# Designed miniproteins, single chains, part 40

Each design is a single chain, and the fold is of that chain. pLDDT is the mean over its residues in the fold that is shown.

## One batch from the design tools (miniprotein)

Design m1373
Fold by ESMFold2-Fast:
Structure m1373 (fold): chain A 80 residues (1-80)
Amino acid sequence: AVAELARRLRLEPTIVRAMLAMLREQGLDDATARSLIERYVDAIRAQLAARGVSEEQQLAIQRELADKLLEKLKEELEKA
């Protein structure tokens, strides 16, 4: 469920739903789309941990980067 994935990733359900919708429009399966979203968040966490960023700062950065990813996905769809 979208709510479960959003809770796991500490993202708003609306953001997760929007990302899934965009990835589905690109022809990705739901399972693959979810995996990509999780991997993206995991990669961000790894980079922040390598920089010694605090957990509090890490959460704030993740939220801002999630918004940036959504904008980037919109740009890709419009460019097609």
Scores: mean pLDDT 67

Design m1374
Fold by ESMFold2-Fast:
Structure m1374 (fold): chain A 78 residues (1-78)
Amino acid sequence: MKEEIAKILERAAELLRTGDPFDRGVAEIALAVTIVSAKNEGDEETAKLIEQTLDEVVRSPTPEAAAEAARKGAEELK
């Protein structure tokens, strides 16, 4: 599960880096769905990490900052 979630966060970072509002929306939805999935599996620690990552992404002032937040979250899952 953590490896699959890390890949989702890495893909989200790619989408966020484009600066396209549609890609940003897709990335944010993917992170939100992954939080629900982690909670349903009882992995509260992973869910909390992804919630923090999503908050950082939403608060990021640039596409580069948002992408870096998602990439950092992926590395934390290792």
Scores: mean pLDDT 82

Design m1375
Fold by ESMFold2-Fast:
Structure m1375 (fold): chain A 101 residues (1-101)
Amino acid sequence: SMEFSPSERVVRAVQAAAAYGATGDAALEAAARTVLPEEVFERAAAIGERLREVKTDKEEAEATLELIELIEEVVAEVGPFDPRTQELLEEEKKLIEEYLK
């Protein structure tokens, strides 16, 4: 049996790609590339690079929201989120959107 749902694996892979963009860690790159298409990997890594360089809380919130929206876009192609992952992602997105008002 799989430890993670397909949507959970995608979430973790996108997070790994972003962490790779921020850190340059080759293990994070390898983990993300085994799950993600090249285009998605490059987009997530670019967001991670920006997160490393952010100078304001607003810039950090905007980059984090973009990463959440990328996760939602990619999961829509592989199937719906499991309910727990969707609830957590929706909650984080709402908090960030409220902050950016």
Scores: mean pLDDT 78

Design m1376
Fold by ESMFold2-Fast:
Structure m1376 (fold): chain A 74 residues (1-74)
Amino acid sequence: MDKSSVLDFIEQALKEGKISQEEADQLKKLLYDDGVSPEEVMVELLSYLYQKGQLTDDQKAYMQQMSQKIMDKE
């Protein structure tokens, strides 16, 4: 997953009021951290959406799959 794609999702969620400005700023900082993958930032975004009851079933499935991939990475 590209950083640009994750950035677009963060900005769209902020624009739609699904996350706060502070949450968006934290996600953007993680996205530009050399030690954090774009997939990890996406999972963090989905976690914020989950806390707010804004996740679709497809997004929940994606979050579970990405969390598994992150844990299985060497």
Scores: mean pLDDT 73

Design m1377
Fold by ESMFold2-Fast:
Structure m1377 (fold): chain A 75 residues (1-75)
Amino acid sequence: MEAALEAEEEAVLERARELIEEARRALERGDKEEVHRAMLALIGQRLEVSLFDSPEAQEVLRELDELMRELDEAL
């Protein structure tokens, strides 16, 4: 059970980091449609990350919250 939960957390955090990078590129390009799509993806991924309470998950949640504010301001 623990090994499966660790693998799930790792996959969720990896996906979150990929989406964060994609969202940052969307902001850099200034394409509002891409920014909107990135925001929706981050909202969904934030929920998945919030299921974990590890220090790594908390760091990713903080980064997601900061980036989501930047995306909202750009929309």
Scores: mean pLDDT 81

Design m1378
Fold by ESMFold2-Fast:
Structure m1378 (fold): chain A 95 residues (1-95)
Amino acid sequence: SFTEVRPLDIPVTVRGIKGRIVAEGLDAEGRRVYKVELEEADPSLKLNDGVKDEKGKLIGLVVAIDPSDPKVVYARPFELEIEEALEAMERAIEK
C-alpha cells in the first residue's frame, strides 16, 4: 500500500524508459518512496533498477512494481533524500 504525502512532477528515466515521479509518499513499512509512472511497461524491470533525472543523475532505486499496473513503480530516494530523512528521524527521536 502507498500513502501519498505530496504530489510531484519530476521527469525521470528507468532503464531508458521515460516517466515521471508523480508523488512522494510512504510505503507499507512507513518508508519514504517516490511513485513513478512510466510511459511503457518493461517486464525486464527489476528491484534496484536506477531512477535517473533529466540530467542522468541517480535519484532513486526501484523497490516495488505495482501489481495492478506494471507502468507504476515505487522508488526509494537515493543519497541526499535518505540523509535528510535520517536527520529528520534522529531529531524526532531526540526527545
Scores: mean pLDDT 76

Design m1379
Fold by ESMFold2-Fast:
Structure m1379 (fold): chain A 80 residues (1-80)
Amino acid sequence: LGEQAAELAEQAVELIERGDLTGAIDMLGHAGMAARLAGNDEAVEHLTEAREHAVQAKNGDESARELAIEHARKAAELAK
């Protein structure tokens, strides 16, 4: 579950970097569920922040894109 959360968070970063914000939002949701099942509260917090920023980026806030990547990468590191 922790390894799965890390994998999904890393995939979300790749999707954000490719401009697939819809796919990234969905992937971050799955990563958050996996982190919750693993009991990793810190990873859940960062995945929640990453998803919120990805939604903001999709709605035109380009500055939120970098924050989404930073939080998703932090979550992947914490979920390992």
Scores: mean pLDDT 85

Design m1380
Fold by ESMFold2-Fast:
Structure m1380 (fold): chain A 94 residues (1-94)
Amino acid sequence: SVEEHRKAYLESLHIYPEIKLEDIPKGARVLVVATTEFVAEFVAEALESLGLEVVAKLYGRVSAQEIRDAIEKNKAEYVVFDELHLEEVLKALS
């Protein structure tokens, strides 16, 4: 049940560009944007276990500019984020 809850949570996350989590290429550079440091670390560990490279973690109250800067500085190819950060991620990608 814990494993099922973890999988369900990860599947609830948004990914840009729009792709299924299991379809992200191995070695892809990923930026994580999450509600808390604990959640960001949990998501990062899960993504790394899938063969992805977590290049940066942002958490808490994050601005579109901070997201844009993190993408550019870290050469992130994908952004994995929760519903709470949807508006700011979309602004960063505009």
Scores: mean pLDDT 87

Design m1381
Fold by ESMFold2-Fast:
Structure m1381 (fold): chain A 80 residues (1-80)
Amino acid sequence: MLSEEAKEVGEEINKFAKENKDLVKTGLYAVELAKKAKDEIARGLAESVARMVASIYKLIYRRTKDEKAKKDYEEIKKAI
């Protein structure tokens, strides 16, 4: 079962994602939550979300060659 801190981190990410249409902002927010996390499972959950978002933009860049998607991927990866 998830720790209470991991549950809180998951709820915060979900709330942020619902309030923000920009997925890059959600990935960067997940990085900030990972940095603040005291529990290893909570940190791992937040880092996993950030890595997932980064992977989405890497895939967009590979398919479209959109330089903005590449910059978004690199920004999230540098923040992790």
Scores: mean pLDDT 84

Design m1382
Fold by ESMFold2-Fast:
Structure m1382 (fold): chain A 76 residues (1-76)
Amino acid sequence: ERKERVERLKAEIDRLVAQAEASTDPKLVEALLETIRRLMDEAIALVTDPEEQEKLRAYGDEAIARVEAHLAALRA
């Protein structure tokens, strides 16, 4: 059940990353980035195994970095 919740959160994060990368509105991208960070915190809180937590953090860091890079490009 918790593993299924984490996978659903990851799927939602992937959708939000795709939405952010498709957007040309910096304010919308910023709001999506905030939502992605919140969902990542929620997903990490569901994981108790340190190895799985580290893998999930790496996934989240990559997703956040992608959206931050897109936001920076829109502001350039």
Scores: mean pLDDT 85

Design m1383
Fold by ESMFold2-Fast:
Structure m1383 (fold): chain A 65 residues (1-65)
Amino acid sequence: APPDPPLSPELLKAAGRLIHAAEEGVSQEELDRLIAEVNELAKKLGASPQELAAIQAVIDAARRI
């Protein structure tokens, strides 16, 4: 079987929304709001260091778009 994704399903959905919004060219303010929501969700779910690293990579990718 392929390795499990590094993110929980809820975090994967939030990360996907962030990347999609960045690709759609939303405002920097809207991106920052979505980034804050992903970070708050990660804290609420008790994300592992591995999940936090994966989330940071997604945020960095979104900021580069």
Scores: mean pLDDT 76

Design m1384
Fold by ESMFold2-Fast:
Order: sequence, then C-alpha cells, then structure tokens
Structure m1384 (fold): chain A 55 residues (1-55)
Amino acid sequence: MKAKIISLEDGHIIAEDVDYEKVLEHLKKNFKYEKVGDKLIFEYKGKKLELIPIK
C-alpha cells in the first residue's frame, strides 16, 4: 500500500509514495510509534511525523 510521511508540526511533506508495510516494519524495529486509525505517529530526530496511507 502506498503512503506519505508528513511533519505534524508544520505540515511539510517529508516523503511521498512510500510503501506503508515496509515503513511500518522499520518503525517496529527502531522507533516508538502510536497507531490512530490507519495513521501512524512517530518521532524522528525530535520531530513528530505521521505516516498516512494513500487511497
């Protein structure tokens, strides 16, 4: 499934057209994350980021 990553603090797009399942697997190994519906919220280098599945 395709997804995008945005910064929650300023709304900037960090990455587009990423693989949701691959990013989720990476987050499970390396980061704390919170699941809110189909969205994943995590912190990277002091920024709150959101992984959003693309319809």
Scores: mean pLDDT 77

Design m1385
Fold by ESMFold2-Fast:
Structure m1385 (fold): chain A 120 residues (1-120)
Amino acid sequence: SLEDKVNELAKKFKEEIEQLRAEIDRLRAQMETGDDGTVGRAAVEIARLKGKAKAYEYLAEKFSDISPLAKETKELARKVIAEADALIDEAGQRTGVGGSARYIADKEAEKLKAELEKEL
């Protein structure tokens, strides 16, 4: 059914978002012990991961009214995006990468949205 297909997609997106969160957590640990160069590079990578989370949030939101799992997936993506934003803001204060990080996140979001929409 359509509901079954939506629930399978939402489950896949949730698993992908959990992997993104784990990678952001690893990068956060590198920022805590790293020099400004390490912090800047980690912030750029976190921005890419944030962009991917934004793509999954966008797709999950399309189904959030008909799938509780899609709603849960959207809420998880929003939490991961907020965690990434806090780390990017912290890195921006140390290294000045805030503007480039936003651009990178937006580009990754649009790329992944286009790729995922082709599979729908």
Scores: mean pLDDT 87

Design m1386
Fold by ESMFold2-Fast:
Structure m1386 (fold): chain A 60 residues (1-60)
Amino acid sequence: SQQQVDQAVQNALENSKGKSKDEQILAITQAVADVISQLGPGAVQAGVQSLNKGIDEIQK
């Protein structure tokens, strides 16, 4: 669900605070990939939306 991917991205952002922007992007990308692998291909759209929000937050 959207809530599960949003939570995974938020957790990855918190755990990667103080790292480089590239490392933070890698962390949230991995978290999204892990959730999609658990929930299946129907989660891809929700995962992409959460990933884009996380990347925008890092790049501010």
Scores: mean pLDDT 79

Design m1387
Fold by ESMFold2-Fast:
Structure m1387 (fold): chain A 101 residues (1-101)
Amino acid sequence: MAAEYEELRERVVRELAERIRNGDEEGALELLERYAREVLGLPDEAVEAVLEVARLLIAAKETVSPEDIARTLVALAEAARAGSSREELLAAARTALANLR
């Protein structure tokens, strides 16, 4: 199960990066929402928080690589599963944006 999760996680990161690179913001958000709901089992409120923060990160695609944005989005969804609040997720996203190249 752990190895299967890591493979799925890596595939989600790659597919998110491709959608962001192609300007498919809606497709990227749909993939992230599905991952958060179906794989991570997040409740609706946590999914909404992740998607709100995701829109902020995707808007930075002109200055940050799609791969770095995708990795950050998956990490934020995992942080939400671990109990991070909307405010903590937003703070983490802003910190990531300041440090990403």
Scores: mean pLDDT 80

Design m1388
Fold by ESMFold2-Fast:
Structure m1388 (fold): chain A 85 residues (1-85)
Amino acid sequence: SMDALKAKLRQKIEEMREEARKLKKEAEELNDKQAVKLVEDGLRDLRRAEEELEKGNIFSAQIFFMSAGGSLVVAENRLKSKKKR
């Protein structure tokens, strides 16, 4: 059902938001301003995804969710490279 799809995407958004919070803390501890910016960009896109989801715009919500994921993956990979030094 549409309600089940909305609930599943809402759960994924919250899960990604929790991972973003952890990543932001790690970026701040490493004093990586660019990684902090990437996480903030991801958090902004997650907020946009939630807004579109509540409006019933599932396709737009998925696009913002994917955009958020992209920003967070770049931030995570950047921080992993620094931790290996």
Scores: mean pLDDT 87

Design m1389
Fold by ESMFold2-Fast:
Structure m1389 (fold): chain A 98 residues (1-98)
Amino acid sequence: MEELLEKISKLFSETLQKAVEIRKKNPGSEEARKEIEELFDKFYDEVLKILEEAGVSPEDLQKAKEMLEKARQALLEGKIDEAVEIFNEFLKKIFPKK
């Protein structure tokens, strides 16, 4: 469980960092938005694959998809803090801490 949490958290941190750099380089551009969208789509696919291979229930996969889509929207709108909050809630819901 901890290994999956670490892998997903690392992927999110890398995606967030790249999204911030893209936006900083071309603030408010449609091109930057498109690059961030492609970046997040890649992250989304990777996370879902990890969860599916880990045997997460279809119900939890549905919740994961909904939360990841909310995080995607926040990132596209430049609401970095909201995207981080949504992602942390996603981790708590899918991998409840003992």
Scores: mean pLDDT 77

Design m1390
Fold by ESMFold2-Fast:
Structure m1390 (fold): chain A 66 residues (1-66)
Amino acid sequence: MSGPEILEVQRKLRAMGYDLGGPVDGVLDEGLRAAIREFQAAHGLPETGEPDAATLAAMAATPALP
């Protein structure tokens, strides 16, 4: 398990305008999985709902508005 990594994923998705459906608490729930799948679909990645290496790389490469 990886609370700090999941918290970073939650914060980045919120900063990019995605709705997590739940609180930022470091838990990989269905709302966060749905947001990850939505991000993956938008970037042409497999919709696994998991913050895999390709998904994390795409998030890091996405220019977030400050």
Scores: mean pLDDT 74

Design m1391
Fold by ESMFold2-Fast:
Structure m1391 (fold): chain A 70 residues (1-70)
Amino acid sequence: SRSEEVRRALAEHREQLDATIAAGLAASTPEQLEQLLARLEAELERARARGEEGEAELLELQIAAIRAAL
């Protein structure tokens, strides 16, 4: 499933993912980060409702990083 593929990618490429997220945060304005945060939080609620564990894990990582940057 897509969820299993996402979870596998997270396990295999965590360091690369963390670096990519950090670079994106550094290149973004606070307004852009606030807009992205709202979208990701809505997507997380939908992913959890659908039982998409891999997608939820990825969204949680991105949301946590954005909150730390704000």
Scores: mean pLDDT 83

Design m1392
Fold by ESMFold2-Fast:
Order: structure tokens, then C-alpha cells, then sequence
Structure m1392 (fold): chain A 76 residues (1-76)
């Protein structure tokens, strides 16, 4: 199911980013947000970055999952 796939992908991405620390993970997500064409995906990535800077990794995962879901829908 698309939602389960998006969640799994978001978890893998976030685990990799968090290996470099919350500040670096947030920096990378903000950079990627600047590169995406879809404004909703860009905003969700910025919200995930904001959550990471606050140490709220659970909210970051939710925002990142929503960004991946929207990205997959646009690619279809």
C-alpha cells in the first residue's frame, strides 16, 4: 500500500539523516526543500526540518512520510 511504502521510505531516510545529528539532518532537508518543484512537498520538508531542530523526531517522521506520499502521488 502506498502509505505503508511511504512510511518505510521515510523511516529509512530519517534513520540515515539522524546518523549525522538533528542539526545536519534539518540542514539537508531544508536544502532538498529548495530543490523540489511541488510547494506542498517543499513545505512538508521544511516542517520536518523544524521538528528535527526541536528534537521532535516523531513529528519529523510524520511530516517526512506525508512529503514522500505526495511525491509518490505526483510521480504516478
Amino acid sequence: MLEETARAQAELVLDHLLSQGNEEAARILRHVAGQVRDPEVAELLRQAADSLERGDNESALEHLTRAVLRGLSLAS
Scores: mean pLDDT 83

Design m1393
Fold by ESMFold2-Fast:
Formats: structure tokens, C-alpha cells, sequence
Structure m1393 (fold): chain A 68 residues (1-68)
């Protein structure tokens, strides 16, 4: 369901942010957390855009973590 997919995407972003907080600089983590907050707000207005932005964040965050 859309609701289940939304929960999974949010949970994945939270999980990656927790990992990032152990390996990336506080400044980088703060920027990713701000972007996460924007996506969560967007979810109330435009779920499709929120999913797209969330997927982009997941990919970027995973790549940034792997680059360490």
C-alpha cells in the first residue's frame, strides 16, 4: 500500500541518517536532516514528490556514506 511504502521510505531515511551520524561530519549530517524534514513536510502536500525526493536522498546518503 501507499502508506506502507511511505513508512518504509521514511524508516530507510532515518536508518541511513543514524549511520551517517557515526561516519559523516556533523555539518553534512545536519544538511541531510534538514532535507529529511522538508521531505516529511512535503509528504502532507505532494506524496509523489516526497517519494521521489526521498529516493534521491537515500541514494545520495548511501553514496556519501560509502565514500568515507
Amino acid sequence: SDEEWRRETIDTMRMLLDVASTVLSPDRVARYRARFDEIVRLLKVDPAAAFRRGTELIVELARDIEAV
Scores: mean pLDDT 84

Design m1394
Fold by ESMFold2-Fast:
Structure m1394 (fold): chain A 64 residues (1-64)
Amino acid sequence: EIEKKKQEMIDRIRSELEAQGVELTDEEREALEKMDYVSLKAMEGRLTPKDIEEELKYYEEKKK
C-alpha cells in the first residue's frame, strides 16, 4: 500500500522544511496527508518555503 510511503515522504518533507526554518501548522500537516503520492514527490523535489505553503493552501481549500 502506498500509505506507508506517503507517511515516510511526509516525514521527510516536514523535516526538510523545519531545517529551512518553516514550521507547519496542524492544518498544513493534515493537507500533506491528503495529497496524493505524485504531488508529494513533486513537492519533495521543489522544496522552497513559499512554494510549499502555496501548494498546501491549495489542497486545504480543495478539502473544504
Scores: mean pLDDT 66

Design m1395
Fold by ESMFold2-Fast:
Structure m1395 (fold): chain A 92 residues (1-92)
Amino acid sequence: MTLEEALKNVYPLPVTDKPPVTNPKSIDDLDASNGVVYIKDDGSVATYELAAWAYNNGAAEVILVDEIPESLDVKTLKVFDKEVEYAIVPAK
């Protein structure tokens, strides 16, 4: 699925007033506001869903990578029963 198609399926997302969580249980618990989001691209719908969520929740940039740099705080989240690796770098 393309990023454009993922955005059509997820939009409109309501603006979330939820504070950032240290260990998110779901995609709705993430706060990407004005940060850079790195997502490990495995070509799955789950990866593109997380990318679409990040854009709709105010991410300054979303970067799809084959492997997330080890210097970043890599986390894993289940999206559509798939584990997706990601890292959020807060705005500077």
Scores: mean pLDDT 64

Design m1396
Fold by ESMFold2-Fast:
Structure m1396 (fold): chain A 61 residues (1-61)
Amino acid sequence: MNEESEKAILEKTSPRQQALVKAYRLYKEGKRDEAVKLMKEAGFSKPEIDYFFRLFDLEEK
């Protein structure tokens, strides 16, 4: 409700986390290669990308 709360949200949402959310959307749309590229540009390693894609599959339920 104050600027401190808003700043905490912005600090909590790193560029890597924003890329993760976008990559998840792309992955769900079947655009896996675009999701991989986006995550690599955000600084994720190949094992990290594979790990998150496994989590995305579990989230499908």
Scores: mean pLDDT 71

Design m1397
Fold by ESMFold2-Fast:
Parts: structure tokens; sequence; C-alpha cells
Structure m1397 (fold): chain A 63 residues (1-63)
């Protein structure tokens, strides 16, 4: 996968996660962060993957 496409997909999942969090769907938000992080990691976008993993862990503390 092109890194540019992977970055765009990761950002889309981050946006979905943010919307789910605003709606109180913490489980859905965690899944979206996890999926975005995996896509970023598979594409070699380590910084993006680490940022999404950090957001996932922070949200898990709220549950």
Amino acid sequence: MDKEVAEALALIYEAIANLDKQRGDYEGAIESYKKGAQIARDAGLTDVAEELEKKRKELEKEM
C-alpha cells in the first residue's frame, strides 16, 4: 500500500474514533484507533501508528 494512501486511511479512522468518542461509543472509538494504527504500522508510518496507539490507551483508561 502506498504510504500516502495508508496515512489518509489512518487519519480517516482517527476521525471516526473522535466522532465515536463524542457520542460516548468508547468501544467503537478504541476499535477505530486500533485499526488506524495497524494500517499505519503495516505501511511503515511508525510515528502515526504510535500516536494512534497512545490515543487508544488514553481512551481505555476512561472506560
Scores: mean pLDDT 82

Design m1398
Fold by ESMFold2-Fast:
Structure m1398 (fold): chain A 72 residues (1-72)
Amino acid sequence: PPPPLSPEERRRRSEAFAQEVTRQVAEAQKAGLSDQQKQQLAQQLHQRSLEHSRRYGTPSPSQQEFLDSLQT
């Protein structure tokens, strides 16, 4: 099995992922995406976030709040 990630390493990976998600959302806003396209992007980012959490650990509270905002 793969070696377990340290809490510090999981935190760093979660922070990097949050930064990437934030950047993608900002780009979508600049591009003037339709509500349908924004919804698809939100679903895709949420799915990636769940995969990241399963692989690298639980997202931080701030990261979780951001993910929750994509669902509403």
Scores: mean pLDDT 67

Design m1399
Fold by ESMFold2-Fast:
Structure m1399 (fold): chain A 90 residues (1-90)
Amino acid sequence: SEELAERIRRLTLPVVANLSPEVRERLKALLAEAIAADNAGDYDAAIEHIRRAAELLLEAARELGMSEEEIEELRRLIEEALEEGRAEIA
């Protein structure tokens, strides 16, 4: 849903703005792999690359001082979005 996407965006904005160049390049690479998989019709691979990008983002959030409560909420929202996308494709 747009509400779910907006909530994820709001929680991730401070993290994304403060990412190291190395983490930013790694996220960019994982998202590019997800887009390539989606374009090839490999939706399972696309979701896996997005999940890997999410794990990297959550680890960066922890390093930047995001609370464990906020990290748990963000993880839950991302998993809900991925499950919603998977259900729509299946």
Scores: mean pLDDT 77

Design m1400
Fold by ESMFold2-Fast:
Structure m1400 (fold): chain A 90 residues (1-90)
Amino acid sequence: KKEAIREASILSTAAAIHAVAAEWLREQGKVDEAQQALDTAVGNLEKAAEIAEKYSPEAAKLFREAADAMRQGDIETALKLANEAIKVLE
């Protein structure tokens, strides 16, 4: 479980970094690059959900909800849900 928490935390952190980059790129008018960064963030959250599923179906559900929010461009909700998923997984 310790390694799963570490891996999920790394993926969640990477998703947050890519989401912040996506917001910055969108502000610069770089829509294609922003979408690519957002897609990467979604992928990281989906991977975190896969890792979490074996140890906490509740945490996995929160990561999947975070990925859905991220896909919709609701970065604030996505990051909040990802943080709650990590707390549940602990």
Scores: mean pLDDT 83

Design m1401
Fold by ESMFold2-Fast:
Structure m1401 (fold): chain A 83 residues (1-83)
Amino acid sequence: SETARVAAKLIARRIQKTYGIELTPESLELLTEAVEYLNKGDKEKAYEKFKEAFLLAGLPQEDAELYAKALVGDPEAIEKLKG
């Protein structure tokens, strides 16, 4: 989906701003898949794909899990990322 790819690019830009990490095409594809699962209401598969994308990009395990949880709408994860 073109819409999912645009959303994935916006997520990638946020990670670039926060961590200084440029996402690879492989990580961007995983983010696109995650957004497509999220749009279908499959939060569990969306979470797994977001986490995989962030781990592949080089985020620490705890950060990858936290960002993935926040992106699928986990209130505790969102609260922690508020800063």
Scores: mean pLDDT 85

Design m1402
Fold by ESMFold2-Fast:
Structure m1402 (fold): chain A 93 residues (1-93)
Amino acid sequence: ERERQIQALADSLQKQEADILALVDAALRAVDTLPAADAADAAAMRARLDAARDALANSHSPEEYLTAAVSLLLTSATVLALAEEYRRKQEAA
C-alpha cells in the first residue's frame, strides 16, 4: 500500500539522516566559497537549505519527512554542483 511504501522510504532516509545533514553542511560551506558578485544567489540558497532543514526537523508524518528530505537532498546537490562549476571556471581563468 502507498502508506507502507512512504513509511519504508521515510525510515530508509531517517537511517541516513546524519549523512543527509553532513551533505547540507558541505553545501553551506560551498555557498561560502561563492564570489561576492553572487551573494544574492548564495543568500537564496542558504535560505532554501535552512527552510528544508526546519521542515525536516518539524515533520509530523512520513510524507512530510520524505518531502522535506528530498527537497534538502536536491537543494544540497544543486548548491554543490554550482560551487564546483565556479571552482572550475576559476581554475580555467
Scores: mean pLDDT 75

Design m1403
Fold by ESMFold2-Fast:
Structure m1403 (fold): chain A 118 residues (1-118)
Amino acid sequence: MLSDEERAEELLKRHGVSREELLALERRWGAIARAPLEEALRQARELLLAEANDPRFGAKVSVRLELLENKLNVPITRLLREVEELRLANAEQWREVNEALQPLLDEIGEQRRRNKVL
């Protein structure tokens, strides 16, 4: 409970990312995930282009992955599976979303690989 919040704050400080920045990113990704496909594609592209210019983009992703790892590895596996299922269902339209999301997916994939080399 309190130890989880304290650990999260320590991770944020270590990576130079504010809690507000992480929450803003999570709110934006959550909104994109629930938007109609065309709107989601446009918003995802806009968000990734904006964040590609932020030198802390990798740090934000790393903090999110560490927080997910502290809770459960299943959320990472589930996210990758859901993305793949969406790609199979709408391959042509999801190609653009997948290209825009690739940097985040690469980080998640790296974390998944690390879990397998226990």
Scores: mean pLDDT 58

Design m1404
Fold by ESMFold2-Fast:
Structure m1404 (fold): chain A 96 residues (1-96)
Amino acid sequence: SLEEKLEAMRRNREILLAELRAALAAGRKTGSAEGAAAYREFGALLDSVLSEEQKKKLAEFIEEITERYHAGELSYLEALEELLERAIELMEEALE
């Protein structure tokens, strides 16, 4: 169901964010099999569920966050957290 896909995306987001936080704290790149699997599943779920209109909204948001990151308003982790959260919100809109 779409609800099961949304729950899977939330789980994969938490895995990715936890791995990024741990890697940044350790001064290393993320490279675990778990993180790689979560990344692939998150992307596949997003692509399979979002409409073309929702994909356009996500692309516009990516541009906005990229500009804020380049302006020094957001860290890399903060930018990724906002992007992942926006993707979840668009998925929730599809549940109506």
Scores: mean pLDDT 71

Design m1405
Fold by ESMFold2-Fast:
Structure m1405 (fold): chain A 57 residues (1-57)
Amino acid sequence: MLEELEKEAEKEIEDFIENFLKNQAGSGVSAEQFAQQIEKVKEEQKKKIEEAKKKLS
């Protein structure tokens, strides 16, 4: 149950990274900005899992 949510979160993060790199190939986004975006996505997925834990209670 929570394991499935974590697996889906991992997959969404990977998909985001791939799409971001494809879309930003001509954008000149810095490594620092890219890292910040990845961290944001990870935080959002983490909060999503925490909210799911709340629902289970």
Scores: mean pLDDT 73

Design m1406
Fold by ESMFold2-Fast:
Structure m1406 (fold): chain A 100 residues (1-100)
Amino acid sequence: DLLSSQNQLLTNSLLNDLQLHSQNYTDSSTQSGINSLLGQLLPDLQDVLDQQQTINNLIGGTSLSQMNALTQQLGQVGQDLFDQGLSQGQQQTQQALNQL
């Protein structure tokens, strides 16, 4: 549905943005660290998705106010995930460079 498509696009956009930002880093350990962080935080996104599906099933459709609220929550979670992944990636890259 529309919300599922938006959630998949958001997740893919976050992964793509992290990959693009990691292109400035030549080591695979930074990319692995970012992917690991996302894996740890993805359950929170899944809980929001599950709530959205439950609401859609219960009321026989998505209300605009509930859809907007869930979209905003997903946007904030996505931004937090991106910021955390970028920060950890930068720290790992700096540590690797310092060991050279």
Scores: mean pLDDT 55

Design m1407
Fold by ESMFold2-Fast:
Structure m1407 (fold): chain A 105 residues (1-105)
Amino acid sequence: SIVDVLRERFKKAIASGDKKEIALEYAFFLSIVLYTEEKLPVEEIIEKVLEEVKKEFPDVELPREEVEEIVRSAIALLDVNPEYRDEVYELSKEMIEEIKKIYHP
């Protein structure tokens, strides 16, 4: 399932210890949560994700274009897979909490 693919991708990022890869996963899952909960335009979600990524990973430099690509990919995935919307949303909240507990206890 799509949920299993996303979970395994996240596990690999965590296992790698690559803070940039982990920050990109954080951006992806945060995009899903914000899009699902706040119903904001994509451009506003991009700005919120950029601010939150900088807050949680202040030592990681992510190009704006890379974050934009991740945000648009997350939204597109959710829009083309509406049957997985609730499962992907719940997974996204779980993954965000896991990142915060590991890197910001």
Scores: mean pLDDT 84

